Designed miniproteins, single chains, continued (4). Designs and how they scored, part 18

Each design is a single chain, and the fold is of that chain. pLDDT is the mean over its residues in the fold that is shown.

## One batch from the design tools (miniprotein)

Design m12634
Fold by ESMFold2-Fast:
Parts: structure tokens; C-alpha cells; sequence
Structure m12634 (fold): chain A 83 residues (1-83)
């Protein structure tokens, strides 16, 4: 898959799990979104792998990821698992 394809799917899953429209995902919502995205590519990442990416992109340590942080995390994660 292209990076653009992954970005499009990441935006879709962000919107699905950002149900209150606050523009962020919690760790739990991030894990669910990332697992669904990974499954589209035939991947089953562990909770530990997903937690590592959340921690990497949660730059301010508030326990939330913005839409842009989620999209970048998703692109990097899927590309690394497929490599």
C-alpha cells in the first residue's frame, strides 16, 4: 500500500473512534483504531507494540493523540510491520 492509502484509512479510523469530536484519541481508542487499521493489511500487532507507538507520539504526555499525531503514527507503524 502507498502512504496516501494508509493516510486515508487512518483518517477514517480516527473519525470513527473520535466519537465526541474533541479532535483527540485516548490510549484505549488509539489501540482499537490501530488494531482495525492493521487488520486491513492482515496484521495482528500486540498491545505492547501499539503502546510503544502511542508513547512515541504522545509528545506532551497528556494521554491523548491529536489527529495529525495519529495519522503519522499509523503510517510509520503499518510501514514498519509490512517491511
Amino acid sequence: PSEEEIRIKARKYFDKYDKDGDGTLTREEFKEAMKELAREYGLEPSDEEIDAYFDKYDKDGDGKLTREEFIEAAVEFIKELLA
Scores: mean pLDDT 81

Design m12635
Fold by ESMFold2-Fast:
Structure m12635 (fold): chain A 71 residues (1-71)
Amino acid sequence: SLLRKLAQALTAAGILAAALDIEGKEEEAERIRKRVAELREQADANEEDEEKLKKLLEEAEKLIEEASEIL
């Protein structure tokens, strides 16, 4: 399901934020964590909106790529 894929992507982004924090990139880690929280809130508010969930998944995947590049 889209919700499950989004949850997995947000979890991955959270793990990358934790890795950034360990590497001393605290500001970047906090920025990623904040964005994960925002996307999670939007997912919870839009569980029945597949088009919205699709866009949130795309944003979560971009966030993973961004965090990976910074790490």
Scores: mean pLDDT 87

Design m12636
Fold by ESMFold2-Fast:
Structure m12636 (fold): chain A 55 residues (1-55)
Amino acid sequence: MEAERHEKEAEESLKKGNYDEAAQHYLRAAVAYLERGDPERALEFIQKAREAKKK
């Protein structure tokens, strides 16, 4: 649930145009997925965080 919570918060921040906040939430989701033993999903969210910061 922790990873999903951060993922949802990131999407909400992205929709509001708060790209820095969205990137932070995506990184938190990535950490939670790593703790769960899902490095593939974690990498996906790291990439989303990088894209959010690019804006």
Scores: mean pLDDT 80

Design m12637
Fold by ESMFold2-Fast:
Parts: structure tokens; sequence; C-alpha cells
Structure m12637 (fold): chain A 60 residues (1-60)
């Protein structure tokens, strides 16, 4: 899905920054992605976390 793809891209970008805050955000995003792939999280939840990560990336 577009939401999962956006979340994966955001997690990769956060990891590339190499800061503790970015690593923590990427880890949370990875948990949400795994939950969604297992059917335990909605696309809307994934999209919300991806938007949060994108906002964090824009502020850094």
Amino acid sequence: SAALEAARAAAEALRALGTPEAESAAWILDQVIRAAEAGNASAERVAAYARGAETLLRRL
C-alpha cells in the first residue's frame, strides 16, 4: 500500500540520520509496519505514523 511504502521510506531516511531520536522513531515505525503486515494495525494508523516521521524529518 502507499501508506506502507511511505512508512518504509520514512524509516530508512530516519535511520540514515544516525541520531538517537531518529533511531527511536525508525524503530517505532518498523513496529507499526510489522503490525500492519500481520493484520494488527490499520492503513490509517500506518499513514498517521508516516506523516509524523515526515514532519520530524522536515524539522531536522
Scores: mean pLDDT 82

Design m12638
Fold by ESMFold2-Fast:
Structure m12638 (fold): chain A 55 residues (1-55)
Amino acid sequence: TEAEELLAEAERAKAEGDSKTAIDLGVQASLLALEQGDEALKERALALAKEAAKL
């Protein structure tokens, strides 16, 4: 899904130390997952955004 693609990009940005991009994409992925009713993906995306914010 589009939400999964955004989460994958957020994971790459976090791995590369790009905190801003990882947070932006993680939040976008969580919002799309919420709209699609995918609670598990939403939680994963929010967790990634929180971790990226600590970079």
Scores: mean pLDDT 82

Design m12639
Fold by ESMFold2-Fast:
Structure m12639 (fold): chain A 70 residues (1-70)
Amino acid sequence: SLDDLLAEIEELLASVPEDVRQEILDALRAGDFERAERLLLRLYLEGRISAETASRIGVLMREIEALRRA
């Protein structure tokens, strides 16, 4: 479900400040994938998330997009 995918992303972003994490989750709920991708790229460039974390979130974002198209 969408809630399960968002919960996994929230756990992957546990080291990120709550306000930034919520901004990403809200963008994903709204289907604003461009905004979510920009925020995630910034976190990666700032060293706040690993390449493995960024890759996993990318997979989950594709699954969310597929659910929104259904």
Scores: mean pLDDT 86

Design m12640
Fold by ESMFold2-Fast:
Structure m12640 (fold): chain A 81 residues (1-81)
Amino acid sequence: GPPVRLTVTLRTATAEAVAEAVAPLDAAAIARLIIAATDALPDPEAEVEGTLRTEDGHEARLVGTAGALRAAAEELLAALA
């Protein structure tokens, strides 16, 4: 599909991470943004509430530990290779 602005925002009790890209709305772009945002968080065991937003107003919720979200995103990228 056409490139859109994608934003992943992850929040813990002590930190916030934001990752943005302009990319086609696909699983690989989403997974890369989740990896980038989780990399910025200091504690992999911290509980995260997050959102994925598109420029055109679509939103998805992301929940889990920072480490679990990263592992899921890395597994998704590996499955797409």
Scores: mean pLDDT 84

Design m12641
Fold by ESMFold2-Fast:
Structure m12641 (fold): chain A 100 residues (1-100)
Amino acid sequence: MLEESLVADGRRLLAAAEEALAAGDYERAATLAGFAAAMAAADPRLRARALLVAGRALLELGDYEEAARVLERAIELAADDPELRAEAEAALAEARAALA
């Protein structure tokens, strides 16, 4: 299926985004995670993971308003994944604290 092929591409992009995030390349991490989220439209959990990576990269870049928006979407998509939702909620709390 086309959706399965796009999800596979999203998974590869997410892995690259996580590597970029770990390396401190936050602009690359945000860009790759954004593409991963778009490709993973058919897989809500994979899309939520990609949005969490994007949100964490945006936090490191100081883009707190965009980070908060992306992380709120990650929480919505992670409804069936308590661990992923907790990580997104923690990152969202950091973004909101920076905006206060």
Scores: mean pLDDT 86

Design m12643
Fold by ESMFold2-Fast:
Structure m12643 (fold): chain A 82 residues (1-82)
Amino acid sequence: TDQIDDLRRRIDQDPDDSQTWARLAGLYTLQGDYQSAIDYAQRAISIDPDNPDAYGALAGAYYGQGDTQRADYYIQRARDLS
């Protein structure tokens, strides 16, 4: 919770920080909030479409939802960028 609060404060100061949005998405995936994780990961991609961590976070959220086809697609994109 403290880590999420810290990342949200960072976004308030710099809303165009793709890496912070991707980290926030990853934390929401770990909490099982896959909807918020997808939204935040897509925000990270919209800011920096070459950020591999954003695609990794998106893949994690889709795996959590059981959408393995979409998860595999995004993890491949993350690997291609890293």
Scores: mean pLDDT 85

Design m12644
Fold by ESMFold2-Fast:
Structure m12644 (fold): chain A 63 residues (1-63)
Amino acid sequence: MREEYLKRADEILKRAQELGDEESEFLALTARLMIEQGAPLKAVEKQIEEAEELVKRKEEQNR
């Protein structure tokens, strides 16, 4: 499960970097840091969901 969240965070980070969106990049990096520091899984899931939603919206706006 932790490895799956890390993979999701890395995928969002890559998308954010390709887009050049500092806000979604920050959220993805924060999620990655939370996973590495052993934050509660509910907090990690929320952070990943927020990062994923933001990067998706930014991608849609740029298309």
Scores: mean pLDDT 80

Design m12645
Fold by ESMFold2-Fast:
Structure m12645 (fold): chain A 81 residues (1-81)
Amino acid sequence: LVEEARRLGEEAVRHAEEGIAAARAGDREAALRHFAEAERALREAVELAREAGDLALVEELVRRVSELVLAGREALEAALA
């Protein structure tokens, strides 16, 4: 469970980073798809980490991905404005 949660968390971070890059490039559709994948992977990672009882991992994953997604959404909104 913990190992799988970590893998999904890393996948979520990867998607968030790709989303930010797409947003900066002005590719709104690609950015939104990557952010949707990041949110999906994070949700599964958090659920598995909670089942494993590793709340520290839950907090770490949520903080890390949330910061990336917020940065990406800001970049996307700036590109759309």
Scores: mean pLDDT 78

Design m12647
Fold by ESMFold2-Fast:
Structure m12647 (fold): chain A 79 residues (1-79)
Amino acid sequence: SLEEDIKKIADEIIKNTKSPEVKKAVEQFRDKLIEKVKEGKPIHQAIIEVSKEIIDNTKDPEAKKAIQELARKVAEKYG
């Protein structure tokens, strides 16, 4: 399912990072994206809105890159 794939992709990024900032940003992105999808928002809009919110509020370059990568992987599979 879309929710399971979002969790799987996010968890893979979390597993491969040692940065607490990356883990926090990816977890926030995962949880917010799943929430928007459950509310019936189209995945394309949900990805744009959530990635913008997290990226705009993140100062860490690694965390920004991780969010961009997560968004890309979800969009490639479901966009």
Scores: mean pLDDT 84

Design m12648
Fold by ESMFold2-Fast:
Structure m12648 (fold): chain A 56 residues (1-56)
Amino acid sequence: GMAAKRAAVLAELRALIDAGRLEEAERLGVQAYLDGIISVEELNALGREMRAREAA
């Protein structure tokens, strides 16, 4: 169901961000938002975290 897809996508996004794979995380996050799996608020929060890591 959608809840299971959302949980799986969020777990993969966190794993990619933690691994420093920010380009892959951005592509997955944008695709998940376009597919209606994650909210715009979740996408924006992930974008801020990724930008902070790129700037460090």
Scores: mean pLDDT 82

Design m12649
Fold by ESMFold2-Fast:
Structure m12649 (fold): chain A 68 residues (1-68)
Amino acid sequence: MTAEDVLRRIAEKLGVSVEEAKADIAARIETEGEEATKKWLQEELGVSEEEADEVIAHLKAEMAAARA
């Protein structure tokens, strides 16, 4: 699955839009760090380690591009 597919599933589970899910996960990466965010995705949202890694990598790339 692509990061976009995983993000759609997360958004559906949280009852929010994909844009809101991306913002929430990005905020967690910025405030709590990657490891805490990865743990939250796996434990609370039931995503796999590989899916969590893909989502975090995708959002980190977007955050880096936004700061460039």
Scores: mean pLDDT 80

Design m12650
Fold by ESMFold2-Fast:
Formats: sequence, C-alpha cells, structure tokens
Structure m12650 (fold): chain A 86 residues (1-86)
Amino acid sequence: SSEEREREEKERRERLRRLTRAMAESELATEPDEEVRRRLEEALRLLGRSEEDEEKGIELFAEVISERLKAAVDAALARREKRLAE
C-alpha cells in the first residue's frame, strides 16, 4: 500500500539521518583539519532541515568520508608495496 511505502521511506530517511549525524559528530570530535571540520559542521547544520538540505548534508558527509577512506586505502597500499619491494 502507498501508506506502508511512505512509512518505510520515512523510517529509512530518519535512520539514515540519525546514523549520519552520529558518525559526523564522532568524526568532528577527533578531526584535526580545520577545513574538514568546517565541512563536517556544515553537514550537521544541513541535517534536520528540509529534505533537500538533509540530502546535501548527507552527500557532504559521504564526500568527506569517501576522501578519508581513499586516503587511508592509498596509504595502506603504498606501505604494502614498499614492504613487498624490500
């Protein structure tokens, strides 16, 4: 039914918002880079506003985490390659 679908979509959005907020707050608490801190603070500011702002906030947070994860993976791969070349 349309009512069940709407309820499920609302629950998924609320869960995603809650998880994003918790993760962004956790990351912000330990982040030393001022530019990354500003991006995380902006993401948190956008969460809980309009649906459009919430989506932007989630996207901004995802971008920060994606960049951080890629940097960590690249660093780990570089260490592994150096170790294998020794």
Scores: mean pLDDT 81

Design m12651
Fold by ESMFold2-Fast:
Parts: structure tokens; sequence; C-alpha cells
Structure m12651 (fold): chain A 65 residues (1-65)
């Protein structure tokens, strides 16, 4: 078994950082971070997580308009 997954830790950290930007009303910055999370998830083969974060990024991009 793998005791720690570095990608999971990175995804969690970036997601928390993006959430702080959302709370601050910085939707464009938050969208960029969620896009990065989606790319990491896709590269590790987590299609469901990649889709969820891509959708969140798109919603935030619309709010930034």
Amino acid sequence: GIPIDEDDVRISFLSMEASIYVLAGEYREAARLYREVSEIAARRGDDELARLYEERARELERLAE
C-alpha cells in the first residue's frame, strides 16, 4: 500500500488555496488553480475528479466575466 500520495496532497493544497481566492472574490485566480488541479487529476487517470474541477473552473471563469 501507498502510505502517502503526493498528488492527493497537492490537489488538496491547491483546492484549499483556490477556495480562499473564491472567498476573496478573486474568481479568475481561483479558476486558474482549479484548472491546474484538473490537469493533475487527468494526468494521474482520475477522469471524474478532472471533470469536477474543470466544471468548477469554468463556473468561476463565468463569474469573473
Scores: mean pLDDT 82

Design m12652
Fold by ESMFold2-Fast:
Structure m12652 (fold): chain A 66 residues (1-66)
Amino acid sequence: SAQAEAAGKTVAEIAKAQGWDEITVVAPDEATARALAKGLEEAGFEVVEIKTTASGHTVVKAKRKK
């Protein structure tokens, strides 16, 4: 969703401001995780892992691009 994509971009901007090179976010489903991942990538992070857990949550891991 556009909201999840915007949230991903916001998280990436906060990480940049704080000097964080790695981000891990937990999404309620894969579609939300993909939208968050898109926002993270648009804001200069590389998504390195998207994994759905047995509980149905999806974990997105990203690293800051060089």
Scores: mean pLDDT 82

Design m12653
Fold by ESMFold2-Fast:
Structure m12653 (fold): chain A 68 residues (1-68)
Amino acid sequence: AEKEALLEKAKELDRQAGEHFGHMVKARSLALESSPDEAAVYLALAQQHEAEYQKFREKSEELRKEAA
């Protein structure tokens, strides 16, 4: 059924979002333990993962709304 396919796709997007969230948290943690120059690199990486996390979450919610 189309509904089930959308929900499975949403679940896959949720998993990818979770992966990016994990990378964001790890990058922020490394920034706290690093020199200021290294911290800037890790914070930039964290921002990239945060943006991807938001993208995947938004798309997942859109698909769940279509499935309703």
Scores: mean pLDDT 86

Design m12654
Fold by ESMFold2-Fast:
Structure m12654 (fold): chain A 89 residues (1-89)
Amino acid sequence: MRDQAVQAQRDADSPDPTVRRRAALTLIGLSSSPDPDVRRLAARGLGRLADSPDPRVRTVVRKAAERLLSSPDPDVVRLARQVIRRVDG
């Protein structure tokens, strides 16, 4: 689980937009993990994608962050709010 979150965070920094979109989908899935460390790593990875120059990546990341606002983990909710603020400017 943690290895998948770490790899997805690395893929989020990829110059390839296909790799970044795949990373976004992986991070969205990991954000619902029962492991709080994995959920927080996933939320942080989405934060990196919020600054993407690709509007399609930013759209996916914003929708993911909106879903994370319903998380029972306050650290995930705080990170999700930061992601939305970065996407919106």
Scores: mean pLDDT 74

Design m12655
Fold by ESMFold2-Fast:
Structure m12655 (fold): chain A 83 residues (1-83)
Amino acid sequence: SREERRARIEQELLDIVFNSKTLEELKEKVIEFLRRHGLTPEEAERIADRIVEALKQGLSALVKEIQETADRIVRREEERRAA
């Protein structure tokens, strides 16, 4: 369940990366996605900036940032449901 949810979020973030035409569009779409998943505006902006920088550095860095972001979203969802 948790692993499947993480994988779905990772895939959605990768889809945003591959379907964005500019780095500005990528940042905006990532921020919107993260906010819809319960992250604060400040947290969403910082993570989006990290994803953009990771994309510039290479595929391995991008994959790592996406995996860490997906894990944060799943943890936030679990915390919200436990309260």
Scores: mean pLDDT 85

Design m12656
Fold by ESMFold2-Fast:
Structure m12656 (fold): chain A 57 residues (1-57)
Amino acid sequence: DKKKKEELKKELIKTGLENGLDEKTAKAVADALVKAGVSLEKGKEIIKTVAASQKEL
């Protein structure tokens, strides 16, 4: 399901950006989550957590 992985990546990048993550970091995290095979719901939760931690550290 290559198409689903591409859509997942785009959605995770958008979620990261919306939560204050920069574009480069959002892409890197999204790529890692897609390769790990996480669901869209789990991926969004993880990238939001990364955005929160990335703000200070």
Scores: mean pLDDT 77

Design m12657
Fold by ESMFold2-Fast:
Structure m12657 (fold): chain A 85 residues (1-85)
Amino acid sequence: SSSERLSAIHDLQELREEVERRLSGEEGRKAVEYIEKAIEAVQQGDLKGAIEYLEKAREHLLKAGDEELAEKVERIIKGLKEMIS
C-alpha cells in the first residue's frame, strides 16, 4: 500500500543518515549509495529492485563491521518482501 511504502522510505532515510554518521570509509559510502538507489526504487514502485539494492547495502555494511546496521537493512528487506504478493 502507499502507507507501507511511505513507512519504508522513512525507515530508509533514517538508516541512510545513521550510516553517514557512523561510517566514514569506502564501505559506508557504498552502503549509502545503495540505500539511496533503494529509496528511488521504492518511490518508483520497484520493490524487487529496492530489495536487490538493499542486499548490496547490507553486504557493504557487513564488510564495514557494522552488524547492527546490517540487521536494520534486513528488517526493511523483510518488510518489502511482505508487500510483494
Scores: mean pLDDT 88

Design m12658
Fold by ESMFold2-Fast:
Structure m12658 (fold): chain A 70 residues (1-70)
Amino acid sequence: SSMIEEAIKEIEEIREKLEAGEISPEEAVRQTKKALEKVGLSLDESAAKLPAEVVANLMKQEIKDLRELL
């Protein structure tokens, strides 16, 4: 699989853990940033201060943006 497809899968798994309450918004942002960095993209660390619902929606947007690169 491409690195972009792998990043999409990783971010989807992180988002599911966030929505299930298994990880904090700060941890979800940290893991998503790391996944995006593997494909040459960045995420603002200030996103870690956002509510869980807002972070989950941000992650959905990142997945959508990555799909546009395929």
Scores: mean pLDDT 85

Design m12660
Fold by ESMFold2-Fast:
Structure m12660 (fold): chain A 68 residues (1-68)
Amino acid sequence: MVEEAIKKMEELSEEAVKAAKEGDYKKAEELIKQLIELTQQSIAENPEGRDELKAALNKQIKKVQDAL
């Protein structure tokens, strides 16, 4: 379900932001990869939610980048 996927994406993003702020860039990079993979899988399973999932991904990536 799109809403559950977005919530999981937010959780991964929060962990990535924490890792980035701690200077653990390898952990932040791995979490970003997981975020992207989850988003791609969720879009494949829910094509109707593609725009919402892409918007959520862009928002979460921006949060992690701003923490770097």
Scores: mean pLDDT 83

Design m12661
Fold by ESMFold2-Fast:
Structure m12661 (fold): chain A 69 residues (1-69)
Amino acid sequence: SALLERARALLERGEEALRAGDYETAAKLFDQAGVLATIAGEEEGETEEASRLLARAQELGKQAMAGIA
């Protein structure tokens, strides 16, 4: 799925931003990855892969938000 590919790319970019200490950029990228994973699960029926990517995006997003605070 093109949506899952894009979600994975956004997760990778977000993880790079996290390592660089750019928590605001990381949080935005993880949020975008989660949105695309949700759409892929609902519209394209790729529920298992979409669910795993969404869970990962939410977990990493929480870490990024904690870094901002």
Scores: mean pLDDT 83

Design m12662
Fold by ESMFold2-Fast:
Structure m12662 (fold): chain A 66 residues (1-66)
Amino acid sequence: SQVIKELENLKKAIEKKDVEKAKEYLKKLEELGYGDFARHLKRLVEEGDYELAKSSASTVITHLKQ
């Protein structure tokens, strides 16, 4: 799944606190039709709330794998 791949890439970028790469993966998620979710995560990353951003991405990954 392309969406799961981009979410996993996003989590890795957030773990490294690489805001530029995180925004790149968020743009890819928006292109895949997850624009509202990507906008929400972008706000969390920009506010420095990395733990909540990672948790939110993990929740969506779990939901998509079910």
Scores: mean pLDDT 83

Design m12663
Fold by ESMFold2-Fast:
Structure m12663 (fold): chain A 83 residues (1-83)
Amino acid sequence: ITEEEARRLGREIAEAALQAVKDGVPVESIAGIIETAAHDPRVFRAAVEEARRLAKQSTPELREKIMEAVDLAVRRVEARRAA
């Protein structure tokens, strides 16, 4: 895929994660949404960057939950790559 497509897909995944936070979905499930981007490292990078950007624009409560989900997703992806 192109870098432009990767950024678009990453943005869509980040927006889905933010919507899940607003809908009261548990952090582990939201981390799972972000983890779907990990099949391509460019898509995963774009999703993480966009999710962090959306978190900064959100209320403190939403920001805390989305950042927790992002950190969990990053840890899980890194653990799988190390194994």
Scores: mean pLDDT 82

Design m12664
Fold by ESMFold2-Fast:
Structure m12664 (fold): chain A 125 residues (1-125)
Amino acid sequence: MEEELEEFIRKGLLEILDELMADPRAAPLRDLPDAEALGRPDWPDLIPQPLSLSTIRQMVENGEIRSVDEFRDRVDTMFDNALLAYPPDDPRYADVVAVAERASRKLRELEEEYERLRREAEERE
């Protein structure tokens, strides 16, 4: 039961990552930011923990991210980092915000499904 629920979360997180990676608005989030490409030579000094969708995917696959809360913390850090790279009038800023809203919705849906499965499992001994 516990192992089946853990695998459900792992698969759900990877599915969310695949959906976000396929979103054309996620282009600035797919790989670690290049300071020169961003026009921000100060970028490495501003970002203590560089994160991308690819890095987060590796963390899920390697078991470093085991829960929805751990995943949310990592993606929120990634979005915060990206929003520091772009001024609010840059279209990439709006794209990052839209991807963040999509991720938040998908995580909420996954949590609701997980709680449903968990309750069903508790009724079946």
Scores: mean pLDDT 78

Design m12665
Fold by ESMFold2-Fast:
Parts: sequence; structure tokens; C-alpha cells
Structure m12665 (fold): chain A 82 residues (1-82)
Amino acid sequence: MSPEARELLRRAIELARELTEEGNERAVEEVARAAVLIAGLDESLVPSVAATIRTHLDQHHPTNEEKAEAVIAAARALERQG
């Protein structure tokens, strides 16, 4: 993983933690954008990644760690499809 991708992953984890506190739709979109950049994909996929993150969060009532893992899982799933 490149240093840039690792930094974006850390930002995605922090934004996933903010989702616990505020339920902020902007935070979900920014997490999705970071995941898309980590996976090396086009920004047109941001809404699809955001939907995937929301679905995962809704299903699990997750801790901050589990929310961070959902973001990482979404980024990896997209990387495997490309």
C-alpha cells in the first residue's frame, strides 16, 4: 500500500468514528471518497461506496472499530473488482 493510500485509510477511520458521534451524511460521503481513492477508482463510484458503508453500519450497530473495519472492507472489495 502506498503512503498516500495509508494516509487516506487513516482519515477514513477517523471519519468513520465521527459517524458514531453525529450521524453525518457528509462524513459517510468523505469516507466513501477516501475508500475510492485508496482503491484507485473513479469518483463516480463514491455514491455506490457510500451506500455500501451505510448498509454495513445499519446491519451491525457497530463500535468505532467495526465502523473503521467497514470502510476498509468497502475499499478492499472495490480493489478486488478492479
Scores: mean pLDDT 62

Design m12666
Fold by ESMFold2-Fast:
Order: sequence, then structure tokens, then C-alpha cells
Structure m12666 (fold): chain A 59 residues (1-59)
Amino acid sequence: KEEEIKKLLEEEIRLTMEMMGLAALVATGKATEEDLKKLEELAERINELTKELEKLKKE
């Protein structure tokens, strides 16, 4: 269970780093339509991971 929590935290950090990179492209006006879709997908994935982490912490 602790191993699973650690894995999910590492995944969340990785996805957050990717999101920050894409957000920088948006801020500089260099983002493509695919970049915007990726941002939305990353935000949804991070939300799912956050819910999974909260569920595991209550075990």
C-alpha cells in the first residue's frame, strides 16, 4: 500500500512537470491545438491520481 502510494505520487509529479512545460508553451503563444488537448488530458489524469491517493491514504 505504501509502495502504491509512492508510485502514484511519482506519477503525479511527472505529469505535473509535463503540464508546466505545456503551460509555458501556452504562455509564450507557441502552443499547438494538440498541446492544448494534452493539457486537458493531463489535468484529468492528475485529478484521477489525486482521488486514488486520497482513497489509498484512508486504508
Scores: mean pLDDT 80

Design m12667
Fold by ESMFold2-Fast:
Structure m12667 (fold): chain A 98 residues (1-98)
Amino acid sequence: GSHQAQQLIDQAEELIKQAEELIKKGKFEEALRLLGKALDLLAQAAKVAPPSQVPTIRAQLERVKELAMEILKQTKDKKIILEAIGLILRAIGLLLDI
């Protein structure tokens, strides 16, 4: 329902904001962990959201993708690169389904 979707959206937004601050500090592995959790919440929100909340979920999925791409531009660590690519592909998959 709308209320359940909004709670999931709000939780995802908070994790995305925390991930943005971690990226500014160069804490990419921690940021990717929070972005992954945000994708889990947004996937759940998409299943219960009315059509009116879909644009908000789409915007948050795009933001997760953009932040993971930003990490890719700033790192040479193979493990972090692979994890960021995984999150980008997962966000794209969710965007195609919504």
Scores: mean pLDDT 91

Design m12668
Fold by ESMFold2-Fast:
Structure m12668 (fold): chain A 94 residues (1-94)
Amino acid sequence: SREELIERAVEYHDWLDKDGSGVISKEELLAFLRKLFPDASDEELEAMVDGLLKKLDKNGDGVISKEELIEYLESLSEEERLGLIGLLDLLRQS
């Protein structure tokens, strides 16, 4: 349901927001991607962060709000969403 999606999005946003600022920074995204892609170069990881910000950062402020994360997850297919959620859950447990 939409309510379950919102709950999950808030949980992931809070987990990624390591400093408790209420937004996800470029630095927090970079740290997250280093865990996802440990063999990637710093240049590749920076390009991935920039790509994610372009997709999620709808207002261009350089950070990701809870609302922007919810909107992005709602834009994904069911298969893409389940894949992302599964990956995030694995990383959260490590």
Scores: mean pLDDT 75

Design m12669
Fold by ESMFold2-Fast:
Structure m12669 (fold): chain A 55 residues (1-55)
Amino acid sequence: DGLLAEITRLTKERFEYIKKAREAEEKGDMESAERYQKKADEVTKRIDELVRELS
């Protein structure tokens, strides 16, 4: 119940960070782009751990 809901929330959060990273890169803000990409990567790691628990 809660685990699947949390995976869904994190997946949406990851997508938003990827979107913000792309927008920052298009504006030439490479520092913000790198920061958002790092946050997306951290969320991806958390999703991977939770998905392994779901199986």
Scores: mean pLDDT 84

Design m12670
Fold by ESMFold2-Fast:
Structure m12670 (fold): chain A 70 residues (1-70)
Amino acid sequence: MVRPMSPEVEARVRELIAEGERLFEQGDYQKALDKYQEALDLAEREGGPLHPLAIEAGANIIKAAVEISL
């Protein structure tokens, strides 16, 4: 279920998560959600849905979505 991910792809997923975290800290929850969704899509495509980076991106999506719902 988990697939090996290239170092370049792994770095890109981590960059997208970091960009999302920065936007979340600024209160730009919708933009943060967009970055986390990009990270999740890339991580799932390359590593599968149970890859640690896919799980991390998914958790951040839920966090941002909760803030948007308030």
Scores: mean pLDDT 83

